# Ledger of designs, part 11: designed miniproteins, single chains

Each design is a single chain, and the fold is of that chain. pLDDT is the mean over its residues in the fold that is shown.

## One batch from the design tools (miniprotein)

Design m357
Fold by ESMFold2-Fast:
Structure m357 (fold): chain A 91 residues (1-91)
Amino acid sequence: MKLEPGKTVYVKTKFRIKDREGRELEVEVEMKGTANEDGTEYTITLKVRTRLDGKLVLEYSVTWKSDDDVLDVARSLAKILNGEIVEEKVE
């Protein structure tokens, strides 16, 4: 879905994997895209949180500008990583 001027899209994807010792690694990826008023540019923020056995071990965020469809990017990432989209909303 394409972003319209002034709209914000939010997608949360979760990915779970067990390490060599059977410990659960949970990776949560939050992607937020906000279109500017002209609809020519999107500000996309990607936030990654990684938990090992429920303990937060990594939290990282990056922000960039793009004309990419945030939902298509998030869905493609979920398919590649065999993850689950747990939240999707447009405001």
Scores: mean pLDDT 71

Design m358
Fold by ESMFold2-Fast:
Structure m358 (fold): chain A 65 residues (1-65)
Amino acid sequence: SKYKEKIEELLKQSKDPELQEDLKAALEEIEELEKEVKEGKIKEETFNSIMEGIIDSLEHLLEQS
């Protein structure tokens, strides 16, 4: 997933241990959400909207670090 790749890239760039934990938690959430899409619990469009919001928040935090 492009979202997982983005978070993994942010994790490599981050030197803040707290942000690294947040990024790892986000990867776990992405895997759970991808499973829910596969099971038909949420639509791919909804998944993409949630993920874009998460990525935007994480990128904002990284820029301030």
Scores: mean pLDDT 78

Design m359
Fold by ESMFold2-Fast:
Structure m359 (fold): chain A 84 residues (1-84)
Amino acid sequence: KVVLSERQRVSELASLLLYGLKHGSEEGIINLLVSWLNEHPDLSIEQKEALLRAALEELRPRLSEEQYALLEGVVRRALKIVQE
């Protein structure tokens, strides 16, 4: 269940993922996600994971299965990097 303000953050993350997919490499997308996540140190790991999963689901109708799998892997790596 997404609250209105959370939905705006989800939409911003979805746009960032889509931008990275069109214009970047896997490494580039990871760097964009890590940068965004580090700008929000107030968010817990659970909140970050929930927002990223919601962003992936928002994008799913616009993605191939291969693109979805790539972004899922990128999200997983980005979360691991910010998780110290």
Scores: mean pLDDT 77

Design m360
Fold by ESMFold2-Fast:
Structure m360 (fold): chain A 64 residues (1-64)
Amino acid sequence: SALHEGAGRAGALMAESGGAERGARGAITQSGGPGDPEHTAAAKEAIERGDLEAAGAHAVLGAA
């Protein structure tokens, strides 16, 4: 699956580029108050450049 995961990842990022920013940002905000400012800022930067992997990781850490 590793060989095909690269292609799937790129496709997923492109497919969700429009909705991912709004969805991820909304989820971070609603998950628990203001969140962790350090991870929230990093998650926003990742969303802005379309890195859903980094955004997801920072969202999980910042949402705590």
Scores: mean pLDDT 56

Design m361
Fold by ESMFold2-Fast:
Order: C-alpha cells, then sequence, then structure tokens
Structure m361 (fold): chain A 64 residues (1-64)
C-alpha cells in the first residue's frame, strides 16, 4: 500500500481540497502498480494539468 499526501503552499482551501482529491484518486488507481516515486511524479503532473502549481507532494510505501 502507498499513501500520498499533498500540502498546498498557498492557503487556498479549495485548491488544497482538489489537490488532495486528485492525489487520492491517482493513488487508488495506480498505488498497487507504481512505486512511491512514480506516484509522486504522476500526482505532480496531474496537479499541474489542473492548474495547481504550488503544492508539495509526498508518497510513502506503507505495509498493508
Amino acid sequence: STLTLVSARSADPEKEKKAQEIAEEITRKYGASLSAEELKELVEKELKKAGITDAEVEAVALPA
């Protein structure tokens, strides 16, 4: 299992919520197939597509 956390650099709660939702969706779809580093890169890419450029992404592998 892999956990993905997103921290918005700005204090915009809507952007933070959307960023976390995107991270959760990607982790749910690809968390079993991708490494933590690959998940982080994919989440960052999708956040940029959504217009969120000031978020920090962390991905860590957790035991099931």
Scores: mean pLDDT 72

Design m362
Fold by ESMFold2-Fast:
Structure m362 (fold): chain A 76 residues (1-76)
Amino acid sequence: PYSTISKASKVAISNIKLEKEKVGDTTIYKVSATVTAASAVNVAAYFNSKADAEKLKAALQQAAITGQIPAGIAPV
């Protein structure tokens, strides 16, 4: 079991949510999660597109398995 462990910064991802929200006449999709590395932080991203929001939710679910943060999510 000799594997070179090349470390990308590993994170734990939990509390993944996708929420549909109305802002005036515009439908906005909020994707949120808790990302834990050195500390736990809540993160969110907002989309005008359900497909883009679902894409990020799927990426967060994958990141929860791999321990790597996907692009496009920011601390809240």
Scores: mean pLDDT 69

Design m363
Fold by ESMFold2-Fast:
Structure m363 (fold): chain A 98 residues (1-98)
Amino acid sequence: SYAERLRELAERLREKDPEAAASLLALARIEEGDLAGAEAVLREMLDKRFALSGNTDQALRDAALAKIPGLIAEAEALSEAEREELLRELERYVEELE
């Protein structure tokens, strides 16, 4: 399935690009209908990003977190053709890093 292919790519990216891996796991959860799980993964990713950057601006962090529902809605709205093209691009990206 599309979700299984995304999970396989996420595992391959886990050490080399953990943020991309988290994004792919979120996409897989969206495809499976686990929107709460997708939100949790994206929230954890952003929390780690802000911690690593040393950014203490809570308003910027809150603004980034507020974008998560919109990102999930955009991912749900992807057509079959857009999903297949995204998967091809992600497969090329993973292969280039290996």
Scores: mean pLDDT 81

Design m364
Fold by ESMFold2-Fast:
Structure m364 (fold): chain A 87 residues (1-87)
Amino acid sequence: MTITKTDDNTIKITSSKDITVNTPDGSFTLKAGETYETILTEGKLVFKEGDKYEITVTDTEITITGPGLKNGEIPIKPGEGYDITLS
């Protein structure tokens, strides 16, 4: 799974596996190889692959919780991407 912040307000999410995305407007399945793009507002985007990983994205930060991660927090900046290996 790759998460990229393309500007100050926009994130892109791509996964190699189907994942459930939880948003303020509801939940949906992001299919393997598809890209989800959203504008960050007051709120959080949370998604999981089963019970292994929970990723919370805000306008300034991403928080990742799961096995083998140190601290569970990764700050994101415009133009940066983060790769997360899902098992």
Scores: mean pLDDT 56

Design m365
Fold by ESMFold2-Fast:
Structure m365 (fold): chain A 58 residues (1-58)
Amino acid sequence: SDAAIEREVARVVALMRAQGALDADEATIREVVRSATTVPEEQWDEVVARVRARLAAE
């Protein structure tokens, strides 16, 4: 669901912010999604895009 995707996006953003990785590239964000979340692979592009948008807004 969109709510579940949004929850995982918020979690990944929080992890990236805690590490000071606000300028992380798409590949780095994708690796965090792969290793630190249970998001299905078919949703990784959506989660990565939303994480990048939130980090860029900082």
Scores: mean pLDDT 81

Design m366
Fold by ESMFold2-Fast:
Structure m366 (fold): chain A 94 residues (1-94)
Amino acid sequence: SELSRELRERVRELVEEIVEKGASYEEAKERFRKLLEELLEARVKLQPPEEEEIEEARKKIDEIAEETAKALMDKKKAEEILAEIEEERRREAA
């Protein structure tokens, strides 16, 4: 979907920025949380879901933000994630 493509692209850009700047765990977690919350709000405006779906999505946002930030603090995992981003972009360009 359009929202899924936009989310994937914005997440990839944020990952690259966090790794390049050497951001802290707390900075990375907060930036991912804000990005995901912004995208959830955009989704709700386009097609309002049930209240329970919104609450579940917010819980998943916190979990995803924490897991992603933690992974990016590990240099080897960060390099692997950046390599995956490059591969995905090459496949999308083909």
Scores: mean pLDDT 77

Design m367
Fold by ESMFold2-Fast:
Structure m367 (fold): chain A 70 residues (1-70)
Amino acid sequence: SREEEEINLIIGLLKEVKKEAEKLGKKEIANVAEEAITQIEKMKKENAPLEEVKKVYDEAAEKIEKLLLG
């Protein structure tokens, strides 16, 4: 479904963030991305709605932004 494609895109984006953070030695950012990936993958198995997945992504993105700003 299009919802499943969107969830897979979100997981992919978080995996890229984690890889880049690991390359740059930014452990806190890598940890935030990893926790979000784990949570979203669990939500996907539980057939959670896209809206709840987006909320987890938004919360992770906000944490990452704050870590990038210092």
Scores: mean pLDDT 87

Design m368
Fold by ESMFold2-Fast:
Structure m368 (fold): chain A 62 residues (1-62)
Amino acid sequence: MLSEKDKKVVEELLKSGLLTSEVRAKLEEETENPELAWKYLLEREIEEGIELIVEGVDKMLE
C-alpha cells in the first residue's frame, strides 16, 4: 500500500509542467492504481533521470 505522501507525489507530478509528455502520459494512465503508478515511477527514475523531479516534488510536500 502506498503512503499518503507517495500518492501526493504522483498527483503533483501529474499536475506539474516539469515531466516529459511521455512520462506524464504513462503516469496518468496508471493513476487508477496509485501503487502501480508509484512503482512505474521508481522503475523509470534511473533510466529517464527523473530523480531530481521526484525529489523536488517530495520536498514541496513536506
Scores: mean pLDDT 60

Design m369
Fold by ESMFold2-Fast:
Formats: sequence, C-alpha cells, structure tokens
Structure m369 (fold): chain A 86 residues (1-86)
Amino acid sequence: SEQEQRDALRLKQSQLHLEILERAIKEVTDPKLKEELERLKAGAEKLIEALKKKGISTENLTEEQLKELEEARKQGELLLEGIINS
C-alpha cells in the first residue's frame, strides 16, 4: 500500500539519519553539541524500533525513493563535514 511505502521510506531515512548522527558524535568535541546529537540519536532509535515493530518492509521502495535516499546520504556527509569543521 502507499502507507506501507511511506513507512518504508521513513524507516530507511531514519536509519540513514542514525548512521550520520553516530559518525557526528564520534567527531564532535563540543560537549553541549555532543549531548544534543546523543538526544537526537535516541529519538531516531525509538522511531526505528517503532517502525520495525509494525513489520514494515523496505523491499518495495521505488527507484525514485532509492535515489532520494542516496542524495540524502550525500547531503548527510556534507553536513557531517560541516559539523566537524565548524
């Protein structure tokens, strides 16, 4: 269904977000920023767990959605570099 496709995309986006947050946490030296990133990580983990509990399948993502995820990953890498170099 369309709802299942939306939930699948949301799950994949949340997993990507978690990956970027984990990398940012390792690189950041500012304790206040690190605390905020850890809080965001906890939120992403809870969302991923909730979506997995619903039994959401990620196998039927469209090519367009996969391209959006790849672009989001690239933007996440640029944001991570910005955080490290700020």
Scores: mean pLDDT 76

Design m370
Fold by ESMFold2-Fast:
Structure m370 (fold): chain A 74 residues (1-74)
Amino acid sequence: SEIDELLAKLEEAVRAGDVETARRIAEELVRLATPENREEIARRLEQLGVQATLLGHDEIAAILGEAARRLLPP
């Protein structure tokens, strides 16, 4: 699926420390989210955010955390 392809590319951007690619893909994932898949996308973004933190890519972790929060209800 397009979402799975974007998540795979996002994982590569996280590993590479590519902030601009990570930001673009996170925004696309938020835009593509539906009521049926938003919680799963948010969970995947949170998992990648943890990976970014472990790699020392704090800006990417912040971007992914913000995107995940936008997908979840308050």
Scores: mean pLDDT 87

Design m371
Fold by ESMFold2-Fast:
Structure m371 (fold): chain A 65 residues (1-65)
Amino acid sequence: DLERLEEIAEQAIKDLEALMESDFPKEDKLAALDRLEQLAEKAKLPEEIRKRLLEAVEKARAKLE
């Protein structure tokens, strides 16, 4: 169900933003970003959803550098 995958992706992006706003160690944030990136690539998600997740990961990773 594409609509449900879109909802899950939207929630994942919100959870990622919350993690980035937290005071968790940079190493833990980077590990979470790596896991999400691997899942997005491996799961062969619809292109639109995969792109959205990878863009969110890239934006978050840039903030940590």
Scores: mean pLDDT 78

Design m372
Fold by ESMFold2-Fast:
Formats: structure tokens, C-alpha cells, sequence
Structure m372 (fold): chain A 74 residues (1-74)
């Protein structure tokens, strides 16, 4: 019974991690494109916004991974 609850929680977390990995990959690709093609002040702002978004997504992923570890320790 306890094992089933842990597996269900892990599944939700694994799905969240997969989604975050996708968003991180997309944001990183966008950032790489912007850095190679930046020519205007708008491009510079877009780079900063993308870097901030990437940092936020990476922070969220770390928090979700820590939560997953806590669930595994139950």
C-alpha cells in the first residue's frame, strides 16, 4: 500500500521533470539562436529574458528533484 502511493507520487514528479526538461531544452535552443543573431536592443532584452527563464526552470527542476528524493526516502 505505501509502495503504491510512493509510485503514484513518483509518476507525477517524473512527468513534471520530463516537462521541465523539454522547456529547458527549448529555452536553451532559443537562447543560443538569440546570442548568435543579436543585433538590436530588443534582441539583448530577449537574451536577458531567456537567460532568466532558463535559470528559473533549472531552479524548479532542482526543487522537483529534491522532492523526488524525499519521496523515495519514505
Amino acid sequence: EKQKEIEEKKKVIDEALARLDGEIAETQSRLDYLKKNAKTEEDKKAIEDAENELQRLQSWKTQVEELRKKIEEE
Scores: mean pLDDT 80

Design m373
Fold by ESMFold2-Fast:
Structure m373 (fold): chain A 94 residues (1-94)
Amino acid sequence: KVKEELRALLKELGIEVPEDASTIELFALAYKKIKELFKDESADVNKVIAYSLRLIGLLIDYEIEKAKKEGLPREEFVKRMNETVKKIYELAKK
């Protein structure tokens, strides 16, 4: 499950994972932490890049799972991906 893989990523990032957090909230927490790590001069840049790619892969898997369940055409898939990214960004700003 994407949500379980997200929880594993968050634990590796040193984030205490809320038990009741939604999948979108977990993505927002991971994005916020990875963004902070890119600004940290002491951070291992190769590890930060690896975490970023892993987060992107999980986001793709999440939207593919939703699209398959709903029988969505490719254009609607792209639109929903953009909406999900926007929601993650807005949550990460708070």
Scores: mean pLDDT 79

Design m374
Fold by ESMFold2-Fast:
Structure m374 (fold): chain A 57 residues (1-57)
Amino acid sequence: MEFLEKLKQKERITYEELKEFLKSLGIDVPENIFEIFDKDGNGYLTKEEFEELLKQL
């Protein structure tokens, strides 16, 4: 829970931070999950992209 709050305060979320968060929930991370949600193609998830990912969980 604390980790989610920290991620929500970030403007950009890296793949490693996302992977660590999903593992904390007991979710296996597919290799292509970051590519699907990184709509800007800049190697980060924006706050909006992260919120969309959370809605799919």
Scores: mean pLDDT 69

Design m375
Fold by ESMFold2-Fast:
Structure m375 (fold): chain A 80 residues (1-80)
Amino acid sequence: GLKEKLRKAIERLEEERTAAAAIEALRELLKDPELSREQLLRLIAALLRVIGEELLGDDAGAVAVALETLRELLEEVEAE
């Protein structure tokens, strides 16, 4: 389910810590049919910010943006 995919994405980013891994993790999550419209739009916004950071050569910033968004979404999904 979405909760397990969010945990896997967070674990992957904590391990790999690259903009490329952040982009791949966000793209895989965007394929999940369990995403609400609001969650989908938040993930798209995060992906655009991550791509922006990668273009500036800031892998740390890209990973931070992705992890922040994914952790917030996981907390919200776990609270429901």
Scores: mean pLDDT 85

Design m376
Fold by ESMFold2-Fast:
Structure m376 (fold): chain A 100 residues (1-100)
Amino acid sequence: MTRLEELREQLKSIRDSIIKTLEKYGMSKEAIEEVKKLMDETIQKVLEYLENNDLDKAFEVVEETFEKIKNIARKYAKDPEKAISDIDSALETARTLLGK
């Protein structure tokens, strides 16, 4: 497996953890599908930037996506504060994977 393929799988694992968190905090199937779509698009963009050696833009896209996910969780999650805390932990994991 290439380094980029390993990163893709790790990013998908982070996505799946976020989805499980949103399900745990009672978000609707429709809102969860919106987040899945957003994260899948973000993973593709991140890998494209990394292929072009643009780590700063890769991380910028990750941060922008996590802010959008936190805003969705803040509006629709049963326990927004706990959901946001778990999402922030996932962002820190993604930051570590993409860190210089």
Scores: mean pLDDT 82

Design m377
Fold by ESMFold2-Fast:
Structure m377 (fold): chain A 77 residues (1-77)
Amino acid sequence: LTPEQREALLKALLKAVNTLHDKAAQGASPEELRKTADENIAALRKLGEELGAPQELIDSLVAALRTVADDLIAEKA
């Protein structure tokens, strides 16, 4: 994985995290947060596969995003 490809993955993760936080701050429902997380996780996995990223790296980034989503949803529950 080139430094540029790694940066692209990290930027995608950061954008996804910011999107979830913004939606949560705007009062998004747990269902909307779950949908947004699932869409961003799918996009992140596809990008990782396209870039030939190690599965371990992809799984770590996906786990980080799931943790953010779960924490935001739990706060609203």
Scores: mean pLDDT 83

Design m378
Fold by ESMFold2-Fast:
Structure m378 (fold): chain A 64 residues (1-64)
Amino acid sequence: LESEKSRAQGDLARATLAGDEKEKQKAAERLKETLKKLGYSDEEAQQTVKTIEATARATAAARA
């Protein structure tokens, strides 16, 4: 599950950087499901998704 979480986080970050809205949505859903399996609430899972997207965008902006 921890490995699945790391992979899902990476997938979401890559999709966000690529600007692929469809892949971003799929990656976010996968991450939420993995977090729920780990015992996180819906609110915590949503917050994690938002944090990863924000971090990916900040990284892209800094490297632009």
Scores: mean pLDDT 77

Design m379
Fold by ESMFold2-Fast:
Structure m379 (fold): chain A 79 residues (1-79)
Amino acid sequence: MEEAERLRAEFLEQVRSGKITSVVLVRPENMPEPMKKGYEEIKKALEEAGLEVHEVTAPSAEEAHRLTTAAQAELLAEE
């Protein structure tokens, strides 16, 4: 948990410094209720930070998690 908070803070700092201007959010087609709440909160937080949010739908929660993890790894690796 603490590690996730630290990574989130580092990500937000990169956004504030202009290194990151857009993000991709991946969601499953049949998202469960708690995940819907988390998704909406993250989307709003990113838009409030001034990021352009691109949404992608995945066929399952497992696939959405895989795509989200891969996308974040690519963002960190390239910048």
Scores: mean pLDDT 65

Design m380
Fold by ESMFold2-Fast:
Structure m380 (fold): chain A 73 residues (1-73)
Amino acid sequence: MEKELEELLEELGKIQGLPVEDIKKAVKELQKKNPELTTEDLVEHLKALLGKIPADEEGLAKMEELRKKLEEL
Protein backbone atom coordinates (compact mmCIF):
# COMPACT_ATOMS: atom_id res chain seq x y z
CA MET A 1 0.00 0.00 0.00
CA GLU A 2 1.23 3.50 -0.80
CA LYS A 3 2.67 5.45 2.14
CA GLU A 4 0.20 8.32 1.72
CA LEU A 5 -2.72 5.92 2.13
CA GLU A 6 -1.02 4.28 5.11
CA GLU A 7 -0.55 7.65 6.84
CA LEU A 8 -4.17 8.64 6.20
CA LEU A 9 -5.43 5.35 7.60
CA GLU A 10 -3.26 5.70 10.71
CA GLU A 11 -4.68 9.18 11.33
CA LEU A 12 -8.20 7.77 11.03
CA GLY A 13 -7.28 4.97 13.42
CA LYS A 14 -6.70 7.58 16.12
CA ILE A 15 -10.39 8.51 15.90
CA GLN A 16 -12.40 6.44 18.39
CA GLY A 17 -11.21 3.02 17.27
CA LEU A 18 -12.10 3.14 13.58
CA PRO A 19 -11.33 -0.25 11.96
CA VAL A 20 -8.24 0.87 10.06
CA GLU A 21 -7.28 -2.69 9.11
CA ASP A 22 -10.67 -3.29 7.46
CA ILE A 23 -10.24 -0.08 5.48
CA LYS A 24 -6.72 -1.11 4.44
CA LYS A 25 -8.06 -4.46 3.25
CA ALA A 26 -10.81 -2.79 1.21
CA VAL A 27 -8.30 -0.42 -0.41
CA LYS A 28 -5.92 -3.25 -1.29
CA GLU A 29 -8.79 -5.26 -2.78
CA LEU A 30 -9.81 -2.27 -4.87
CA GLN A 31 -6.25 -1.74 -6.14
CA LYS A 32 -5.94 -5.40 -7.14
CA LYS A 33 -9.29 -5.39 -8.98
CA ASN A 34 -8.61 -2.03 -10.66
CA PRO A 35 -4.86 -1.68 -11.29
CA GLU A 36 -5.52 1.42 -13.42
CA LEU A 37 -6.59 3.31 -10.32
CA THR A 38 -3.89 5.65 -9.07
CA THR A 39 -3.07 6.30 -5.43
CA GLU A 40 -4.68 9.71 -5.88
CA ASP A 41 -7.95 8.13 -7.03
CA LEU A 42 -7.97 5.79 -4.05
CA VAL A 43 -7.20 8.59 -1.60
CA GLU A 44 -9.99 10.75 -3.04
CA HIS A 45 -12.52 7.90 -2.87
CA LEU A 46 -11.47 7.05 0.67
CA LYS A 47 -11.61 10.66 1.87
CA ALA A 48 -15.01 11.24 0.24
CA LEU A 49 -16.50 8.22 2.00
CA LEU A 50 -14.72 8.65 5.34
CA GLY A 51 -15.65 12.33 5.53
CA LYS A 52 -19.26 11.24 6.06
CA ILE A 53 -18.48 8.97 9.01
CA PRO A 54 -19.43 10.32 12.45
CA ALA A 55 -16.56 10.75 14.90
CA ASP A 56 -18.00 8.20 17.34
CA GLU A 57 -18.50 4.46 17.76
CA GLU A 58 -21.52 4.55 15.46
CA GLY A 59 -18.96 5.20 12.74
CA LEU A 60 -18.16 1.49 12.79
CA ALA A 61 -21.41 0.73 10.95
CA LYS A 62 -20.48 3.35 8.36
CA MET A 63 -17.06 1.73 7.95
CA GLU A 64 -18.74 -1.52 6.86
CA GLU A 65 -20.75 0.48 4.33
CA LEU A 66 -17.51 2.09 3.10
CA ARG A 67 -15.93 -1.32 2.56
CA LYS A 68 -18.90 -2.43 0.45
CA LYS A 69 -18.77 0.73 -1.66
CA LEU A 70 -15.04 0.32 -2.28
CA GLU A 71 -15.62 -3.26 -3.48
CA GLU A 72 -18.39 -2.07 -5.82
CA LEU A 73 -15.93 0.28 -7.50
Scores: mean pLDDT 59

Design m381
Fold by ESMFold2-Fast:
Structure m381 (fold): chain A 62 residues (1-62)
Amino acid sequence: GIVDKVVELMEKRGIDLQEPISRSTAIRILLEAGLSRSVAEKIARNVKTGDELVDAVKKYVA
């Protein structure tokens, strides 16, 4: 699913769950995972770390 794709893309970039993530990197990962730009920007707005990105995606697809 989308969550698994986000985790895969983070691993490919060397981003651990506890690592800081920039908004631009979060948006790029979400776009590559198949989300629209508007959704990616909305999700990335309050994300600071890899685990927060994964959690935000899980909440979006629930």
Scores: mean pLDDT 85

Design m382
Fold by ESMFold2-Fast:
Structure m382 (fold): chain A 100 residues (1-100)
Amino acid sequence: SALEELLALEEELEAAGLPELEQAKRLLDYLGLSEYKPTLERLLALRGTEASEEEKKELKELLEEVFLRIVSLITGLPVAELRRMPREERIALANEAVEA
């Protein structure tokens, strides 16, 4: 299943001892969000400094896209359908798919 593949990837990245940034970039590749790698690198380069409101918005949007793609992989539902659902409903669907 896609969840088993995602968990296997997480275990492999952890076992390899890769830096968190490299692990995050590989997760973005797996999720089909490779275009967000430069945004992730830029936002993490600001770690320990105050981010602008625009940068905080970009981070929020990136995290939402990552969450939607993970839930899409777990549930098999298209991202567009999940995007129309309340967050609590998306989390419930992900939990049901994991428990099935």
Scores: mean pLDDT 68

Design m383
Fold by ESMFold2-Fast:
Structure m383 (fold): chain A 91 residues (1-91)
Amino acid sequence: DVIEKLVDEVLEEVRRAIENGETFFAVGKKVTIDGKVYGAGILLYRGSALFSTSGSTETVKRAIERLLELGFERVKGYSDKDKKTVVGEKK
């Protein structure tokens, strides 16, 4: 899945940024196929992240869980496919 690959690439860059001690970081990946844009992006500030993807709400939920595992306290994610926002917080 093109979207899942872009999400994986974005989250891997976030993991590296955290390992390097970054407190403010942004990355986005996109590809256009037959006029349709596939993408994923994130803005990280300290313990918080804003995540967006052209993928589904389920893709967003999985990305939020992975970001919480990386140590984020609060993640807000947006699915452009479903036009829905999801919030995840550390327990």
Scores: mean pLDDT 85

Design m384
Fold by ESMFold2-Fast:
Structure m384 (fold): chain A 83 residues (1-83)
Amino acid sequence: GSFKEYIKLSQKYKTGNPVEDAINDAAVRKLYGLAFPDESPIEGSSEYTKAYNEALLYLNGKKVSPELQQKIENRMKVIQQQE
């Protein structure tokens, strides 16, 4: 995929909450196999950057908090259902 494709999907699932938006962005990247350079922070906020990096840990097979794990898994399911 391209950066433009990633941005389109990011905007489609944007909530306006930096933590939720970071989880959306990580989930999109994982589900669609979008390969981008490490361009974090994408939004530029500390809240976004922290959440994005934590979500990437889980998506790369590392353990995270149960709350974050559930949020990521639920977001991936929603995206898969809509795409």
Scores: mean pLDDT 70

Design m385
Fold by ESMFold2-Fast:
Structure m385 (fold): chain A 118 residues (1-118)
Amino acid sequence: MSIAEKLLKKAEEYEKAGKPDQALDWYTVAAILYLEADEPEKAIEVADRGIELAKKYNREDYIPVFEFIKALALYKLGKKDEAIELYKKSRGSFPIGYINLLNAEKVKEIIKELEKLA
């Protein structure tokens, strides 16, 4: 089991336990790690689950965090126009603390490339 998959399961456990704040944080970390592992489709899947959980518990502050991760993943999938538009919408709320904490070097490179295009 990958580290991203382990942390995704941790997010799912907190969600089932009725702890949405902890679940949202672990979904954020898991999505970043899937992107760092060059699994952009899984990063989108996890980000979309995070968005739905954020909506369910009125944690709208998390939505642009997941939209930002989704923008990076769309860029990796070659969907550049969609990625640029979503990046511009969400970049004011990007999870820099998690990206720095995880030393997500590949994720930082994607951000640098998108910022040049935005």
Scores: mean pLDDT 85

Design m386
Fold by ESMFold2-Fast:
Structure m386 (fold): chain A 91 residues (1-91)
Amino acid sequence: SLLDEEAERLERIAKTLEEIAAQGSPEFKRYAKLGAIYARAAAHHFRAGQDPREYLRKAVEALEKASEVATPEQGKILRDAAEELRRILER
């Protein structure tokens, strides 16, 4: 279903964020992990047929904060992830 497909996309985003959170400053790790937590929460809401928008917004906010302390390479991954989250948020 569409809800399962969106949930799977969010789980993949969360895994990517967890992977990049293994390296970097403590502040980067904190916000990247927070982004992953909110992406997983949004995925659970999609699977349950519940409104994920609050968790999607919180995930984007966490990635924006991570971007302030990111390397250029980390920053590209965060921008790509945030763009995907915004596409899901917009429908």
Scores: mean pLDDT 88

Design m387
Fold by ESMFold2-Fast:
Structure m387 (fold): chain A 110 residues (1-110)
Amino acid sequence: EEVERYEKEAKEAEEKGDFKTAGIAYLNLGNVYYKRGEFDKAIEAYNKAIEWFEKAKDYRGIGLAYLNLGNVYRLKLEFEKADEYYDKAIEYFEKANDEQGIRVARANKA
């Protein structure tokens, strides 16, 4: 039901050209897969979220998706790749002036 809900929200937002809402729907879909341990599906959904947030110029959304990608790769024990995504998250949170996002990403990296 959660997967179907977010897939529907993403499709409807895409059809309307609502880039930010499409990004949020894919971010939420990725979070559902992450909680289920379906990491490859989570990565796919987070990458889709980044594509839509880039179109929306939603730097905070891009930062959140990169933060979540870092968390996936850390759980996969791919620490160098996780650090690269945390660095990307910090970069976009700085552009968004999101001090909480910067702190969380730095804590996960350090």
Scores: mean pLDDT 90

Design m388
Fold by ESMFold2-Fast:
Structure m388 (fold): chain A 73 residues (1-73)
Amino acid sequence: SSREEELRRRLRELARSLGVPEDKLDEFVQIVLDYRSAKKGSFRVPQSVIDKFKQQLLSLGVPEDKLDEALDF
């Protein structure tokens, strides 16, 4: 859908601003979308799940101080 295309475009722009390499932009977008899905499926996302997503973002080069900004997008 056009809304999903716009969201994916905005997430790619965010990833670039955070220093994610061009070849990892799609991986960054998918991680954030998966986290959004986890939030919809749970009354409260467990800390272990949040930590897993943070670890995945760190592996793509996202700075530690920007992890919450990326996940809250």
Scores: mean pLDDT 83

Design m389
Fold by ESMFold2-Fast:
Structure m389 (fold): chain A 76 residues (1-76)
Amino acid sequence: MKERIDELREEGIRAAREGDGEAVVRKLNELLELSSEAVRAGDEETLRHAQEAIEEVVRAAREAGLEEEVQRALEL
């Protein structure tokens, strides 16, 4: 799972740098699903790793001016 989270983080950051808001939303939704799976499994290490990945993608997207796309992807 952590390897998949790292892959999604790199893809999300790349999409943000390319200005691809649709790809950013897709990668954030995939990371959020993995975060939910980690919560259900009680895997605190994987949850922390997923949260860090989400924060990094969100930061890259905001730097690229994709704040509205980020808000639509995040439920909270």
Scores: mean pLDDT 80

Design m390
Fold by ESMFold2-Fast:
Structure m390 (fold): chain A 94 residues (1-94)
Amino acid sequence: SSLELVEKGIKYLEKGDFEKAEELFKKALEEIETIEEYQRVLSKLLKELERLRAKPPSEEVKKAIELVEEARRKVQQKLADLLLKQQEEEKRRR
């Protein structure tokens, strides 16, 4: 469902509904529970950034890039935190 929320957010972004796209990305982040899901969402956001950066520059494209970069930053930070926590738990277990 987290990946589906990201895909739905991208569709609203393409329609110029930045507010709904941001809401959906936020909900996707709240639903991610596993490292694998964080990696899939991060991959999808990175592909969308590549697609947007390939487009002719416009105010809409710039806004879309900023919104997707913000979501990517939050996903990457949470993934890094989760990986660090997993590593520390493995050290305590051994």
Scores: mean pLDDT 81

Design m391
Fold by ESMFold2-Fast:
Structure m391 (fold): chain A 71 residues (1-71)
Amino acid sequence: KEEGLKLQKKLLEALANEDLEKVLELAEEIKKMLGEGLSEEDREEIERAVEEVKKLSEEERAALEAVLATG
C-alpha cells in the first residue's frame, strides 16, 4: 500500500531539483502503475499530485506575467 504516495514524493523531489525531464518520466511511470492495479486511494493521491503540479506551473506563469506587467 501507498506505493503511489512514494512515487508522488519522488515527483515532488524532482520538482524541487528543477529536473523537469525527471518529472515527466516519473509521471509516465505513475500512469503505467495505475494500470497495474494500484488501490483506489493511491490512484486518487497520484491524480491529485499530477493536477497540482500542472496548476503550479500555470500559477507560476500567471504570477510572472503579473509581476512583469506591474513592474
Scores: mean pLDDT 62

Design m392
Fold by ESMFold2-Fast:
Structure m392 (fold): chain A 81 residues (1-81)
Amino acid sequence: INKELEAAGEKAKDVREALEAAVALTERHGEEIVAAARAEGLDPAEVVAAMRARAAAAPPEFRPLLLAMARALEAAAARLA
C-alpha cells in the first residue's frame, strides 16, 4: 500500500517539477518559442488558447502551472508584435 502511494506521489511530484521548469524556461525563452511556432505555421494565439483549454481539463494541482505557461507565451507574442 505505502510503496504504491509513494510511487504515485513521486510521479506527480516529477510532473509538477517538470512543469515548473517548463514555466521558467517559457518565461526566459518565450520569444524564441513564439518565433519557432510561427516558423512552423502555428498561430501563437491558438497555441495559448489550446493550453488554457488543457489547463481547464487538468487536475487542480497542475492547472496554475499550465495557465502560467499560457500567460508567458501570450506576453512573449505581445512583445514580438
Scores: mean pLDDT 75

